# Designed miniproteins, single chains, continued (3): the designs that were tried, part 69

Each design is a single chain, and the fold is of that chain. pLDDT is the mean over its residues in the fold that is shown.

## One batch from the design tools (miniprotein)

Design m10385
Fold by ESMFold2-Fast:
Structure m10385 (fold): chain A 64 residues (1-64)
Amino acid sequence: SPLIEEYIELARKKAEENKLSEEDTQRIIDAVRSLVEGEGLSKEEAEQVINHLVKTVLERRKRR
């Protein structure tokens, strides 16, 4: 069963912990929704994806 609400909550929590903007937070949520609906990710896989997306946003922000 896709725990999409739990994954979205985890994504928001990780974005907030890393002080991401609302726009970046929403992009991560949209990506998580797409992956869960398309791929049927496990909780561990969803956490890995969320961490990767947060890291990517932080790296791009620091590069600019």
Scores: mean pLDDT 76

Design m10386
Fold by ESMFold2-Fast:
Structure m10386 (fold): chain A 98 residues (1-98)
Amino acid sequence: EYIEKAEEYAKKAEEYAKKGDGKKAGDYASLGGSYAAKAAEKDPSKENSEKAKEAAERAMKAGTEAAKKGTGEGAIYATGGAISGIGGAITAELAGRK
């Protein structure tokens, strides 16, 4: 449930990052990271935590790429998305360890 949303939002973040839309890439990266954290917290199994970590890492990379290519407001939102992705990845990794 949450893992599917994390993967969907990570994919959207990647799509908008490629289009140069830093704000949308950042917004979707933030959602991807947040839902990845929720997925890992709800089901801390190794399999689910690994999928959540992968989705969060994809969101982080998309936000980072959008931030590097963006200027001004778009770069700020993209950076926020990358930070959310990092947080989601850490949460997922820790959940998988018990």
Scores: mean pLDDT 78

Design m10387
Fold by ESMFold2-Fast:
Structure m10387 (fold): chain A 70 residues (1-70)
Amino acid sequence: SSELEKVKEIFEKAKEKILNGENIEEVFENTNLEVLEIYEKIKDPKEAEELKELIKKLGEELQKIAEKAR
């Protein structure tokens, strides 16, 4: 779905921002807000579940990158 692709793009941009030395807390706050906006608009329960799993996986990857950047 286009929502899955948007979430992937949001996390890719977040990774790039952290690697470029942007404020980690600000990047996480903005990423969470953008992802939540997409998630709240999904009405299909199956699409919501698929997106929730993707958000969890990409969030864990972003946390690992942030740990190395600290």
Scores: mean pLDDT 83

Design m10388
Fold by ESMFold2-Fast:
Structure m10388 (fold): chain A 67 residues (1-67)
Amino acid sequence: SVTDTIPYDPSMSLADEVIETAEAYIKAKKYDEAAKILSTFLEAFGSSLSPEQRERLEKLLKEAEEG
């Protein structure tokens, strides 16, 4: 459970960069690469991210896995 609000962390900005990179991989039809970076990032940093960032990353992972 999260009891305190955390300030903006480099990991928050990194999540946005991972989103952009995954979108680029998906457009390049590199679905496996997109899925790997998304799943790896979620495994490493998912618990530190806000639910909103996590949901966006999970949506991209679904797109990459379904593509």
Scores: mean pLDDT 74

Design m10389
Fold by ESMFold2-Fast:
Structure m10389 (fold): chain A 66 residues (1-66)
Amino acid sequence: MSIEEIKEILEKLGLSREKAEKAAKVAHKALQQGASVDTIAQGLMDLGLSPEKAREAAEAIYKAHL
């Protein structure tokens, strides 16, 4: 899964283009390291996403990665 594909998922969830780009880079690195959904969600929360939005985004990214 590419950074661009992750960015598109995040933009569809209502993130701005700039925020989606930053979040996509974090999520992409986490996926390459074999991170869990919970770890991806935590990384997104560290970027300022709400817990609910971070979890929704992490689950969407993880399902698309499978």
Scores: mean pLDDT 82

Design m10390
Fold by ESMFold2-Fast:
Structure m10390 (fold): chain A 60 residues (1-60)
Amino acid sequence: MEKEILELVELIKESKNLAVIGLNVAAIDFLVMIMERKGIELSEEIKKKIEEAKRLAKSL
């Protein structure tokens, strides 16, 4: 699941389309929710990359 989250983060960073960015942010949030419900802790590196991607999405 962390690999899939990283792929979505990269798509957000590379995308210039607001709808695509929004969908990828929603997909990350959904995967994070599933992992949290299963008691799986995300690495600090993944958390920082997610925060960066969300910051970029919000700044657009």
Scores: mean pLDDT 76

Design m10391
Fold by ESMFold2-Fast:
Parts: structure tokens; sequence; C-alpha cells
Structure m10391 (fold): chain A 95 residues (1-95)
């Protein structure tokens, strides 16, 4: 329904904002890496559910977030790429 869609978009916005907060924090403290990755993955999965035409891209980006969570040496690069896709998907969902 329209009400369910509006609530889902608000949840997506909150997840993207949380992922961005943790991403900025992980640049200074790697302990925030898993939190940034988890929030980004959740945002990407929700965005793909809300916008089927970007689902393939959001699923691939969610894989990058998981890789960043599992491997600290590549975490910043992988999570940054995943977060960018999440932000782009949010913009398209809100358009």
Amino acid sequence: SEEERRRAIEQLRKLVEKAKEYYEKMKKDPKYGPFAAHAAEQALLLAGALLPEVRERTLEAAKLAREGKENPEIALEKIEKALKVAEEALEKVEA
C-alpha cells in the first residue's frame, strides 16, 4: 500500500543515514566497520525490494558490504562503493 511504501522509504532513509554516520566513524576507528557494513547492506536490500529495476545492482552492492565486513583491509573501499549505490537508490526511490 501507499502507507507501507512511505514507511519503507522512511526506514530506507534512516538506514542510509546510519550507514553514512558509521562510515565516517570507521575512517577514524575501524571498530565501526561492521556497523557501517551492516547498515549499508540492510539499506541496499530494502532499496532493491522497493525499486525492482535497480535490484541487480543493489544485490551486487550488498555483496560488497558483506566483503567489507569480513575483510578489514578492504573495508573502507568496499563499504564506500556499497554506500554510494545505497544513496543513489534512495534518491531514485524518493524521486
Scores: mean pLDDT 87

Design m10392
Fold by ESMFold2-Fast:
Structure m10392 (fold): chain A 85 residues (1-85)
Amino acid sequence: MSIPARGDYVSDEEDLRRFREEAHEVALAQLEQLVEAIKAGKEIELEVLKKALEVAEKLLKEGYKPEKVEEYKKVLEEKIKELEK
């Protein structure tokens, strides 16, 4: 049987889906690390927290593990409010 070459666009949709899933997993892991750093009392810049909040909102819009992302979003929002005081 003929195996499609890497330049075959028949697999583009599947490759993009896998890439997106991996990107979501990495983004979620980064959010988790930030949340753990917040809970540990580590100093985090307000801009980093705001960018993390944007990432969390993007993951929620895309429907990737919404319950877990909502928990992280809540921690990020609470820390942002604390730092703005």
Scores: mean pLDDT 74

Design m10393
Fold by ESMFold2-Fast:
Structure m10393 (fold): chain A 111 residues (1-111)
Amino acid sequence: SELIELYENASEEEKEKAIAVIGYFRALLENDQETLEGLKEKYPEVVALLDLPAKERDKEELERLMRLAAGYILKNDGLKVPGIKEVLERMAEIAEEAGLEELAKELRELA
């Protein structure tokens, strides 16, 4: 899988950000405000990107982080985890809103 290879070849910093993306969407779906505040303090750039993906440079970083997050999910059999398909669908919605239609389709096909 190209997504798994992308994740495995990523830096440790990028891998941590990918996990933060998953944590953000999971916390948002579960209304876990404590986890959302923790992510905002530790990864403010990731949270800001997910909240405000309006700029072209932000779209490229958004696409990369979401593809890394998908790779992490696939590598760790994450599709078997309860709620992860809802996380992937919510990620796809944000990707589509950002104009990343091919990424949104890829994420929905995984869910």
Scores: mean pLDDT 79

Design m10394
Fold by ESMFold2-Fast:
Formats: sequence, structure tokens, C-alpha cells
Structure m10394 (fold): chain A 86 residues (1-86)
Amino acid sequence: AAALLERLEALERTIREGDDAAQQAAIQEAVALVTEHLRRIAEELGITEGTAENEARILAALPAELREAIERLERLARERVEELAA
């Protein structure tokens, strides 16, 4: 968890400060890391179906600091993708 948080914080800095290529690579890596971590939590909780209740259970299993980092990265990535699509 701590190592993931540190990596996500480093990726957040790259998305804010890097060039376009570095930002795109950092967004891709952040999405992959978050997806893999949430998948592992789902496996540990025995979750096999993507219901809203199961999503809430996965999110509740995250440390607060990690959940906040993921939320910041999701907002930042959406803003950046929207800028690139415009």
C-alpha cells in the first residue's frame, strides 16, 4: 500500500509537470496500477461480480490516503484526456 501510494504520487507529479509524452505514459501507468490493485482487493474479498455494492466494498478496503490519491489521479487524468480530445 505505501509503495503504491508513493508511485501514484510520483505519477501525479509527472502528469502535472511533464511533457505530453510523459503525461500520457504516466496516465497509462496509473490506470494499470490502480486497476491491478483493485482487482487484487476484489480477489481477496471473494468478489466475482461488478455490482455497485461490491465496488463500494473494494473502495472501503483502501486506506484513506490511497483512495484520495486515486481520486486526484482520476480527476487529473480526465481533465488531461478532455484537453487532448478538444
Scores: mean pLDDT 76

Design m10395
Fold by ESMFold2-Fast:
Structure m10395 (fold): chain A 98 residues (1-98)
Amino acid sequence: MEEELREEIDLGVAQVRAAVSRTVLSRVYERQGRFDDSELVRNSDIRGLAEYLVKTYKDSNPEAAEYAQKSLDYYDQGNITLAYLYLSKAMDLVVEHL
């Protein structure tokens, strides 16, 4: 976090990973007939999506909810790179258990 140039490189990678995870989760939901959830995943900002994942999966997938909470915590700290990375991890865990 102390090296600006490294943070910029890591941010780009984190954004791409989160975008891929978002696309996969949205398509899995659509395939399951969960069209409202699919649309929410496509249209939510990083904070809204992380909050949705915490609320939705806290009981059924606690590990995914924990990573989504870490995404929120890092976002609130201004650590956007880690916010995207943990959001991606949370979405990947949701997909794995759907």
Scores: mean pLDDT 84

Design m10396
Fold by ESMFold2-Fast:
Structure m10396 (fold): chain A 69 residues (1-69)
Amino acid sequence: ASPEEIAEAIRRAALAVIEAVDAGHATEEEAVRVVARHLGERYGIPVEEVERRIREEIARLRAAGARRP
């Protein structure tokens, strides 16, 4: 897969995690673990690397949201 495809998948995963956490369906840790495992298997990337990238993207998205109260 291209770096752009992987980045888009991680961005979508981060958004899905935020939505699930905000809806009270899962903790951030639980949701990140589940989606990171799925993406790691799909793209052959270590789960820890995918978790790191998803958490970084979540932080980025939250910072952008906080900028526009």
Scores: mean pLDDT 80

Design m10397
Fold by ESMFold2-Fast:
Structure m10397 (fold): chain A 61 residues (1-61)
Amino acid sequence: SREDLFSHAAARIQRLVAEGRLTPEQAAAILNEVVDAIDAANGTLSKEEVEALIDELVARL
């Protein structure tokens, strides 16, 4: 579900902040991009696709 994907994305991004790999500002920007992607796909993304998107966005920083 979309809610499960949002929770999964938020948990992964919060973990990256806790690890010092993202600032809170970077985390907010990445979360917004991921939420927009989940919404555009009407929640049809897999958890693996969401994780891959997060990793791609982090790599662009």
Scores: mean pLDDT 83

Design m10398
Fold by ESMFold2-Fast:
Structure m10398 (fold): chain A 103 residues (1-103)
Amino acid sequence: MDQVQAQLDATRQWLLERMGQMVELAKQGDYEGMDELYEETLRWLREQSRQIIALSDRLNVPPKQQVLAQMQLISMGSELHVIARAGKKNPEKAAAELERFRR
């Protein structure tokens, strides 16, 4: 359990940093660079999700706690999509959404 939570926490920290870089690119009007970073981050998050799910199975984490881990990963994916969508329309709105996600 502790090892799975540590991986989730590390994944969230890296995601927040990458979303911050996406917001910065959007503020500079570099929408191509933002899209490239978004696609790279999405592929990375999918791989991290696979690793965390496989780890929870190997450690025999109870089903309820596995569902909670999966919900955290789904939430991270949704947050990433919000930043990508907002960044192209309004970089300041994307910055505000990112600050809300830093909870």
Scores: mean pLDDT 84

Design m10399
Fold by ESMFold2-Fast:
Structure m10399 (fold): chain A 78 residues (1-78)
Amino acid sequence: MQQQAKQQMDQIVRDTEEGMRVLSTQTDPDLARDGIRSLRDESSRQIQQLGQQAGIPDYSQQSVQRVQDAADQALQSL
């Protein structure tokens, strides 16, 4: 169970990092900022829910931090 949850979290992080990269290339910086923040918040929520269900809150916190870092980098690139 925990191994599968970790794999799901890792996939969410990877998908989120790619999404942040794509959003940061938007021609409208306001639309990009809104999209990055929405993706950050939704991905963080999903990871936290998985961590609670699987009993791996430390791993979910690390995964959320990766999402936050990706969002910060994307926002700084705008």
Scores: mean pLDDT 84

Design m10400
Fold by ESMFold2-Fast:
Structure m10400 (fold): chain A 66 residues (1-66)
Amino acid sequence: VVDPEILEEAEKYSHLSDDELIEQLEKIYGKGAKAKELLVLGVALSKSSDFAVRSTGKFVLSLFGY
């Protein structure tokens, strides 16, 4: 179960497209991402209707034991 604070922060990304979420992930990752920021994006990506984007989100979450 993901922390409720992380789930609430991920809701801020729910109105972004899959392309915009991937762009945010690449930008944050390239600049030395904080674990919390990666976890929030992982949750947002895991809610995607696209299988590849969802798989990316699930992969990110798996790095944190979710």
Scores: mean pLDDT 73

Design m10401
Fold by ESMFold2-Fast:
Structure m10401 (fold): chain A 85 residues (1-85)
Amino acid sequence: MEAEKEIEELLKKAHDYMVKAQQYLLEGRYEEARAYVQKALEYAQKAIELAEKTNASKRLMVRAEGMLIGAQILLARIDKLIAEA
């Protein structure tokens, strides 16, 4: 169904932003890394909201929740690194 495709595209966007954030983090570019993690969080939140509204599969909901948690953990790590700089 179209809703599940939209959720998968939102999760793909979140994943792409997480990859970019990790690349900037490895380069020591913490502010750029933070900006990309925030974009990943936005797309993960949109995916969860759409999944809840459309009663998407439990597997898809778990993937969306996992992406959100992963992005939140990475954001907290980056914020700590910025504060210590």
Scores: mean pLDDT 87

Design m10402
Fold by ESMFold2-Fast:
Structure m10402 (fold): chain A 108 residues (1-108)
Amino acid sequence: SAAQARAQLRALIEAQADSRPASIDTYKAIVAQNPNDARALLGLGQALYRQGKYEEAIAYYRKAIALDPNSPYTPLALDNISRALDALGRHEEAARYRAQAAALRAAQ
């Protein structure tokens, strides 16, 4: 639901505000119990991105998108992949993900 999606986004933003290393371990524990939890995968990706672990962050964002490609968070996850790729110097790949995010926003 839209209310559940907003609650997830709020939880993700609040997790981003809490820069404690424990957040990665928490998301890893959730993913170990439920590997198809797209919310936990997005949270883990964001926590890894914050720690500069860009390649690991991209892997978890891609897995989250694969599990729920029609999620209202998919354009945000694609933007985050793009930013991580730019941080790695992979600018042509980053541009492709930005274009995909823009196309999804235009279609929604």
Scores: mean pLDDT 78

Design m10403
Fold by ESMFold2-Fast:
Structure m10403 (fold): chain A 90 residues (1-90)
Amino acid sequence: SEPSDAEIDQLLTNIANAKTVEELEQQLQQLQGMMLKITDPEKAQKVLDKFTGMFDKNKDKLSPEMRLLVESTLGLMTMRVWVLKKEAAK
């Protein structure tokens, strides 16, 4: 089943409040898992947009290691959205 908007928003809040690299990594792994369960390209794009906006707002508060983890996750999410849009166009 697809994750609910409430589950996504709670996870994004947990990511924004992560205090350690380990905590952030665990939350980002959950976000990646949720993205794999989303099959609607519009919903996946909305999640990507929310996560991108959150990163832009908080990037100056992140350590270099945390920033690399978030940027890597953004890359994976962007690829997932691209795959879903490509598949929907067939």
Scores: mean pLDDT 86

Design m10404
Fold by ESMFold2-Fast:
Parts: sequence; C-alpha cells; structure tokens
Structure m10404 (fold): chain A 121 residues (1-121)
Amino acid sequence: DPDLERIKNFYISLLERYLSLSDEEIYDLTKNYLLSLGVPEEEANKIAENTVEFINSGKAKEFIEKLKKAKTWEELAEILKEWFEEIGMPKEIALKELSLTLDYLEVSPAMQKKILDTIGK
C-alpha cells in the first residue's frame, strides 16, 4: 500500500531526526510548530516538554520499531493515536496536524478519512 508506506516513512524519519537533536532543539521545534497551528502557548509548552521526554525515554525508539512492523492502516492509525496520547496532544490538535501531514504526503482521501476517524475516537 503506497499510502501506508509514505505515512510510515514520514513518521519514522521524523522520529529519527528528533533523536539526533538536543532537548532544546526538540522543545523549540515542537513548540513553534504547535504555535503556528494556533495552539495556546501554555498547552504548546506542555506538549513540547512531553515530546522531549518521549524522545529521550526510549519511547521514540519503541514507536519507530512499531511503525516499521505496521502492515495495515489500522495498525498505523493505532500507533499514531498512542503516540499523540503519550505526548498529551488534544484530539483536535492531533487531527489538525495529521490532516496537514496526510495532505502533504498526497494520501488518498479514503485512506485519510479512515486514519482521521480512528484518531478522532
């Protein structure tokens, strides 16, 4: 499934990039991105702090492994949902970010709907 492989490769590359960054760089990059999405500063700060912990606690490496092993869109959607929940990202923000990412990757509308509906539960 070309859509599945594009999404997996995007998020694997994102996590691998984050593992190469300092705590300050992870925090600033995450905070600035969330602020650009209209997230209030206090909430953006909390998600950025949680993201730093997620990257450094070994969870990022665990999620890279899960993403590499995912064979279905259902498995991928559940992994993304767990990741967003681990960093304390509210559902509405997760849906907005994911929708923008899926559009950028030119994922089919049918696949986008299935993944977004899973995150939205």
Scores: mean pLDDT 88

Design m10405
Fold by ESMFold2-Fast:
Structure m10405 (fold): chain A 114 residues (1-114)
Amino acid sequence: MKKTPLEKLKETVESKFKEIEQALDEKNYDEARKLLDELMKEVSFQLMMLKEWARFNNNEKALEVIEKFERELLDIYRQIKEALDNKDYETARQLFEQAKELAKKGIEELEKAM
């Protein structure tokens, strides 16, 4: 069976989260910030593609779930980036753990709506 676009998004997020977690654990905060910026760009693009898919299939429920997930995920990523820029590494780590839970929940809600 071929991987779905949602499965690809899940794998991309999981892989990038692992890289960010490693950078944070190694106290390589400049690298963590760069990886977070890349993740924000990749996720935004992939969610845009999923929104187009939902519109094409007239799946209003999926579209609403995607739009909510995009807003919440990009907002928390921005907060992590700001914490890293302010050298508030403890807050950045706490927000990153929240981002992991948010991503997991959002993907589960998308799977149910698709």
Scores: mean pLDDT 83

Design m10406
Fold by ESMFold2-Fast:
Structure m10406 (fold): chain A 85 residues (1-85)
Amino acid sequence: MFTLEEIKEIQKIADEIIKELSKRYTPEQVKRLREGAFLLIHYIVEAESIDEGIEKALKAAEKVYTPEQVEEFKRMADKIKEKLK
């Protein structure tokens, strides 16, 4: 179970990554990446474990996002996992 502080940290990490991606992608692509980041966080928070949440989020993303966007979500998930122990 995630604490409110852990959820805030996840949101902060995701926001920092999206800010960095905005230097490499168009505004339209950044919007899609931000939507995917929101879904990733939602799956992580609702899952019993970070690994389960990430796996479900990435599987869902593979159906609606490009392979390049899914790779960015994988990098984001790895960064979140590193920061949360």
Scores: mean pLDDT 80

Design m10407
Fold by ESMFold2-Fast:
Structure m10407 (fold): chain A 80 residues (1-80)
Amino acid sequence: SMEELLAELRKIEEEFFKRGQEILKLPRDQAELEYMKAYIEAQERILALLERHGEHELAAEVRAQIEKAREALAAKEAEL
């Protein structure tokens, strides 16, 4: 149901927020890379959730966001 989808989305967002706070305790260069990786992981969880609930159009939007985030991560890793 939509209510179950929204509740699971909030849980993913809350877990990502808490992980982000822990990442901010790392050295700056490491924190940026770890945050980008955590963001991609959270988006992949959202994608799987949307697909499980039949939200194919929203899943396509999230997939596009994941691709952009992966490109940004690859560019950042190339700077090291």
Scores: mean pLDDT 87

Design m10408
Fold by ESMFold2-Fast:
Structure m10408 (fold): chain A 85 residues (1-85)
Amino acid sequence: SSTLKKLEEMVKEMEKILEEAKKNNAPKDILERIEKSVEEGKEALKRAKEAAKNGNYIEFTKSALRAVGSWVDVQIEYKRFLKSK
């Protein structure tokens, strides 16, 4: 679905942000928080894909919202880091 493609793009963006944070020598605590959110987003995407495959729209919606939440968390953490430089 178009929603799954957008969630996949969001997870790829989260992974790219983690690599940029590493490249910019972000502190360990920030890297650990971003990495945790990336892992949570990837797991949520996996659950969303399985829910879509099984026609479970409730679980799909819950998993999609979790993936979006993880993406927002990564954006906030990275933006705070960049503004502190």
Scores: mean pLDDT 88

Design m10409
Fold by ESMFold2-Fast:
Structure m10409 (fold): chain A 68 residues (1-68)
Amino acid sequence: SDATLAEVRELLRAGGASEAEIEEVLALIRDGGSADQVERKLVRLVIRGRISPEHAARIGRIARELFG
């Protein structure tokens, strides 16, 4: 949903992700990626210090709910 995409965008932005990194995650959710693809992207962002582990965990839960 648009509200779910807005929540993910805000969590990524609040965590310190760049607009390009935000769009990469949102594209995976919007364009029919998988929860595993989103989780791998989030792990890379945490390793790079771009977002916190807490923000990544919240976004990962949202992605798993969206993909089943």
Scores: mean pLDDT 80

Design m10410
Fold by ESMFold2-Fast:
Structure m10410 (fold): chain A 106 residues (1-106)
Amino acid sequence: MSPAEATALGLRGQSDYLTRLADLVLSKATSEEQRRAAELLREAGRKFREASRLVEQGRFQEALRLFTEAVELLKEAAKLLNIPIQVVDWLTSPILSTLSQLAVDS
């Protein structure tokens, strides 16, 4: 599998996971902060899906921008859910590394 194909697949997988996680968080939400976190997770998932399409089109700079915006939304959601921000960085760093390299090489 090419690095671009692997990156697009990873972004789609994260999008699908975040959409399901947002629905789960919302279904269990007892506070406005938890409802806000679910909204942020859903928006991050949408941006990862858009980034995946851009990677498939070879538009790596635009994909990297959307990925960065999505990661910022995930960090905000993590704060609201009391999840360490380092967990977000750890989970997203492999995709960031490959996508950044693709963006520089394009």
Scores: mean pLDDT 85

Design m10411
Fold by ESMFold2-Fast:
Structure m10411 (fold): chain A 79 residues (1-79)
Amino acid sequence: SEELIALLEELKERIRAKDWEGAREVALEMRRKFGDTPEVIEVEITMTMAELMLWMGVPEEEVAEKVLKRIDEILEKIK
């Protein structure tokens, strides 16, 4: 949907800015609006993996790159 695409684009902006708190807020909004749809679940898995990588000391730039790639794959699937 148009709304889901807009939220995924907003999520990408937060990730590019390294605004991990803002990114979590966008992911929570997606969950509230769309429930446990495959796209929301995939975003939640991606964000959980990002949090684990950051906690393990993976460079923030590398984590952001991997997260953005996965979000782009979701966008390609739904467009």
Scores: mean pLDDT 87

Design m10412
Fold by ESMFold2-Fast:
Structure m10412 (fold): chain A 65 residues (1-65)
Amino acid sequence: SRDEILREVAAKILATSIGNVKKVEIEGNKVTIYVEKLDEETKKRLEEVREALEAMGLEVEVVKV
């Protein structure tokens, strides 16, 4: 549906706005964000993005690579 596509696009935009992101994967309602580095600025931004995505009904997982 259009709403599902818009949600996926919004999730990708929000996740890729985080510094040090290597890739983002979306499977159903789960968003996995792969980060190269977990400094204080990246951690703060990850929490802000997590809150936004969870408000959209998405589950967020963060993986350091």
Scores: mean pLDDT 80

Design m10413
Fold by ESMFold2-Fast:
Structure m10413 (fold): chain A 90 residues (1-90)
Amino acid sequence: MEEAEAAIREALGKGLEAAKKMAEELGGLEAVAEDPEKAAKAAKAGAEAALKALDEAEARLKDVDPEGAALIREAREKVEEELKKAEEIL
C-alpha cells in the first residue's frame, strides 16, 4: 500500500512536470490561464504523462500487491476523467 501511494504521488508529479513544460511551449503559465484551449492542451499533456506512469506502476504491483494495484486503478480513473474534460474543450 505505501509503495502504491508513493507510485501515485510520483505519477502525479510527472504529470505536473509535463503540464508545466507544455504551458511553457504555449507561451507560459499566464498565457495558458487566459486561453481555455491552451489550458486544455497543458492538462492533456499532464494527464497522459500521469497515466503512463500509473500504467507502469500497476504492471509492477499487479502480481505482488493486488490491493496497491487497485488503488492505482482508482487513481487512473480520476486522471482519465480529467483527460476527458480536457478533450471536451479541444
Scores: mean pLDDT 81

Design m10414
Fold by ESMFold2-Fast:
Structure m10414 (fold): chain A 71 residues (1-71)
Amino acid sequence: MKDVEELKRKALEYSEKAGIALAMGREDLAQKYIDEAEKFIEELRKLGHEEVAEEVRKQMQANVDRAKAAR
């Protein structure tokens, strides 16, 4: 079984990288990081950790929204 804590950590890491990339105007790179974060979020859901997956998804969305508002 995949480590839930590792999946959460990776999803949050890519979420932060996506926000930074968007703030830098690197939409291509940001989309790649968003896609990677969503893969880990989906894996958390498949393992039955829907609450953790939703928390991570909300943090990712907040990072994206904040970066877009800064432009």
Scores: mean pLDDT 79

Design m10415
Fold by ESMFold2-Fast:
Structure m10415 (fold): chain A 90 residues (1-90)
Amino acid sequence: SSMSREELEKLEERLRKTIAELEKVDPLDPALAVKLGELGEVLLQLGRREEAREAYERALEILEKLEPKISPLEYEHIRRYIEEGLRSLE
């Protein structure tokens, strides 16, 4: 990624606000799992590996609860995205 540290920090702030608002509306929204994955990517690019792992793990927890409520195709798409992020931490 060619994003600057300042751009990444501003994106983190926006993502955290979006995540907080999604949690208030529906704590089991697929969008919440996706935004937590995006937060994990931003935190990883900032070198904040432990916080990135926490964001990805939280995304997986929400995704597991969503499995019976969403299509298998949507589940596999989001799962793959989060697992690729977690692999970047290995």
Scores: mean pLDDT 87

Design m10416
Fold by ESMFold2-Fast:
Structure m10416 (fold): chain A 65 residues (1-65)
Amino acid sequence: SMEEKLEKAKEIEDMLVRAILTGDVELAHEAVKKLEETFGVKVEIFDDPAKIANEVGKKLRELLW
């Protein structure tokens, strides 16, 4: 449902914020995996949490709005 997708989107955003603050690339990759599984989309994989967060955030805005 849309409500479930919104909760997942929030979880993904929280993971990305933590990944940026801690420099945790693996956590950022987990956030990408959750996005792909939840919305059935593919996102380019980067080694930079900030680049990952930017791409995931952009995709979430496009998918939810």
Scores: mean pLDDT 77

Design m10417
Fold by ESMFold2-Fast:
Structure m10417 (fold): chain A 78 residues (1-78)
Amino acid sequence: MPVQGAVRVTLESPDAAPAVVKAVREAPGVLEVHSVLEGNELGLVVTAEDEEALRRAMEAGGKAPGATSAEIVAVGEV
């Protein structure tokens, strides 16, 4: 079942946001990504094929250049 999750990524600089969004969008099983940047915190709303795809997207975001941490804040079925 597709899921929608809220992912928060902490950045070294706001300039790192495009690389993080790209990494999450290109992760396997990611269908849609919406992003909101507030200082050094990037909020992402990710629609993925399942919860495992959502977790992999979070990991991809956290490993992107300029990201220091990533977490899933909320998840629900869509």
Scores: mean pLDDT 85

Design m10418
Fold by ESMFold2-Fast:
Structure m10418 (fold): chain A 86 residues (1-86)
Amino acid sequence: SKVEEIEKTFKEILELLEEMKKIYEENPEDKEAQEKIKKIQEENKDLPQRLEELVENTPDIDALVDVFERFGLDREEVRRELEARK
């Protein structure tokens, strides 16, 4: 289902963000670490676009809110953002 694909894509994005955060925190002034982060961003630039497309093509706002709430996002804030986009 599209909801399952949204959950999977969002989880993948969060895992990449955590990886980049760890690289930065270990070596904040290291140019080599900064280049690694940039490479991760370039290789995965399509993931945020795919997530946006999946969300736009899912009319069930309540189902979307439930998915993002499971990842620790505020239910009312997510609903507000989704309603503003539709």
Scores: mean pLDDT 80

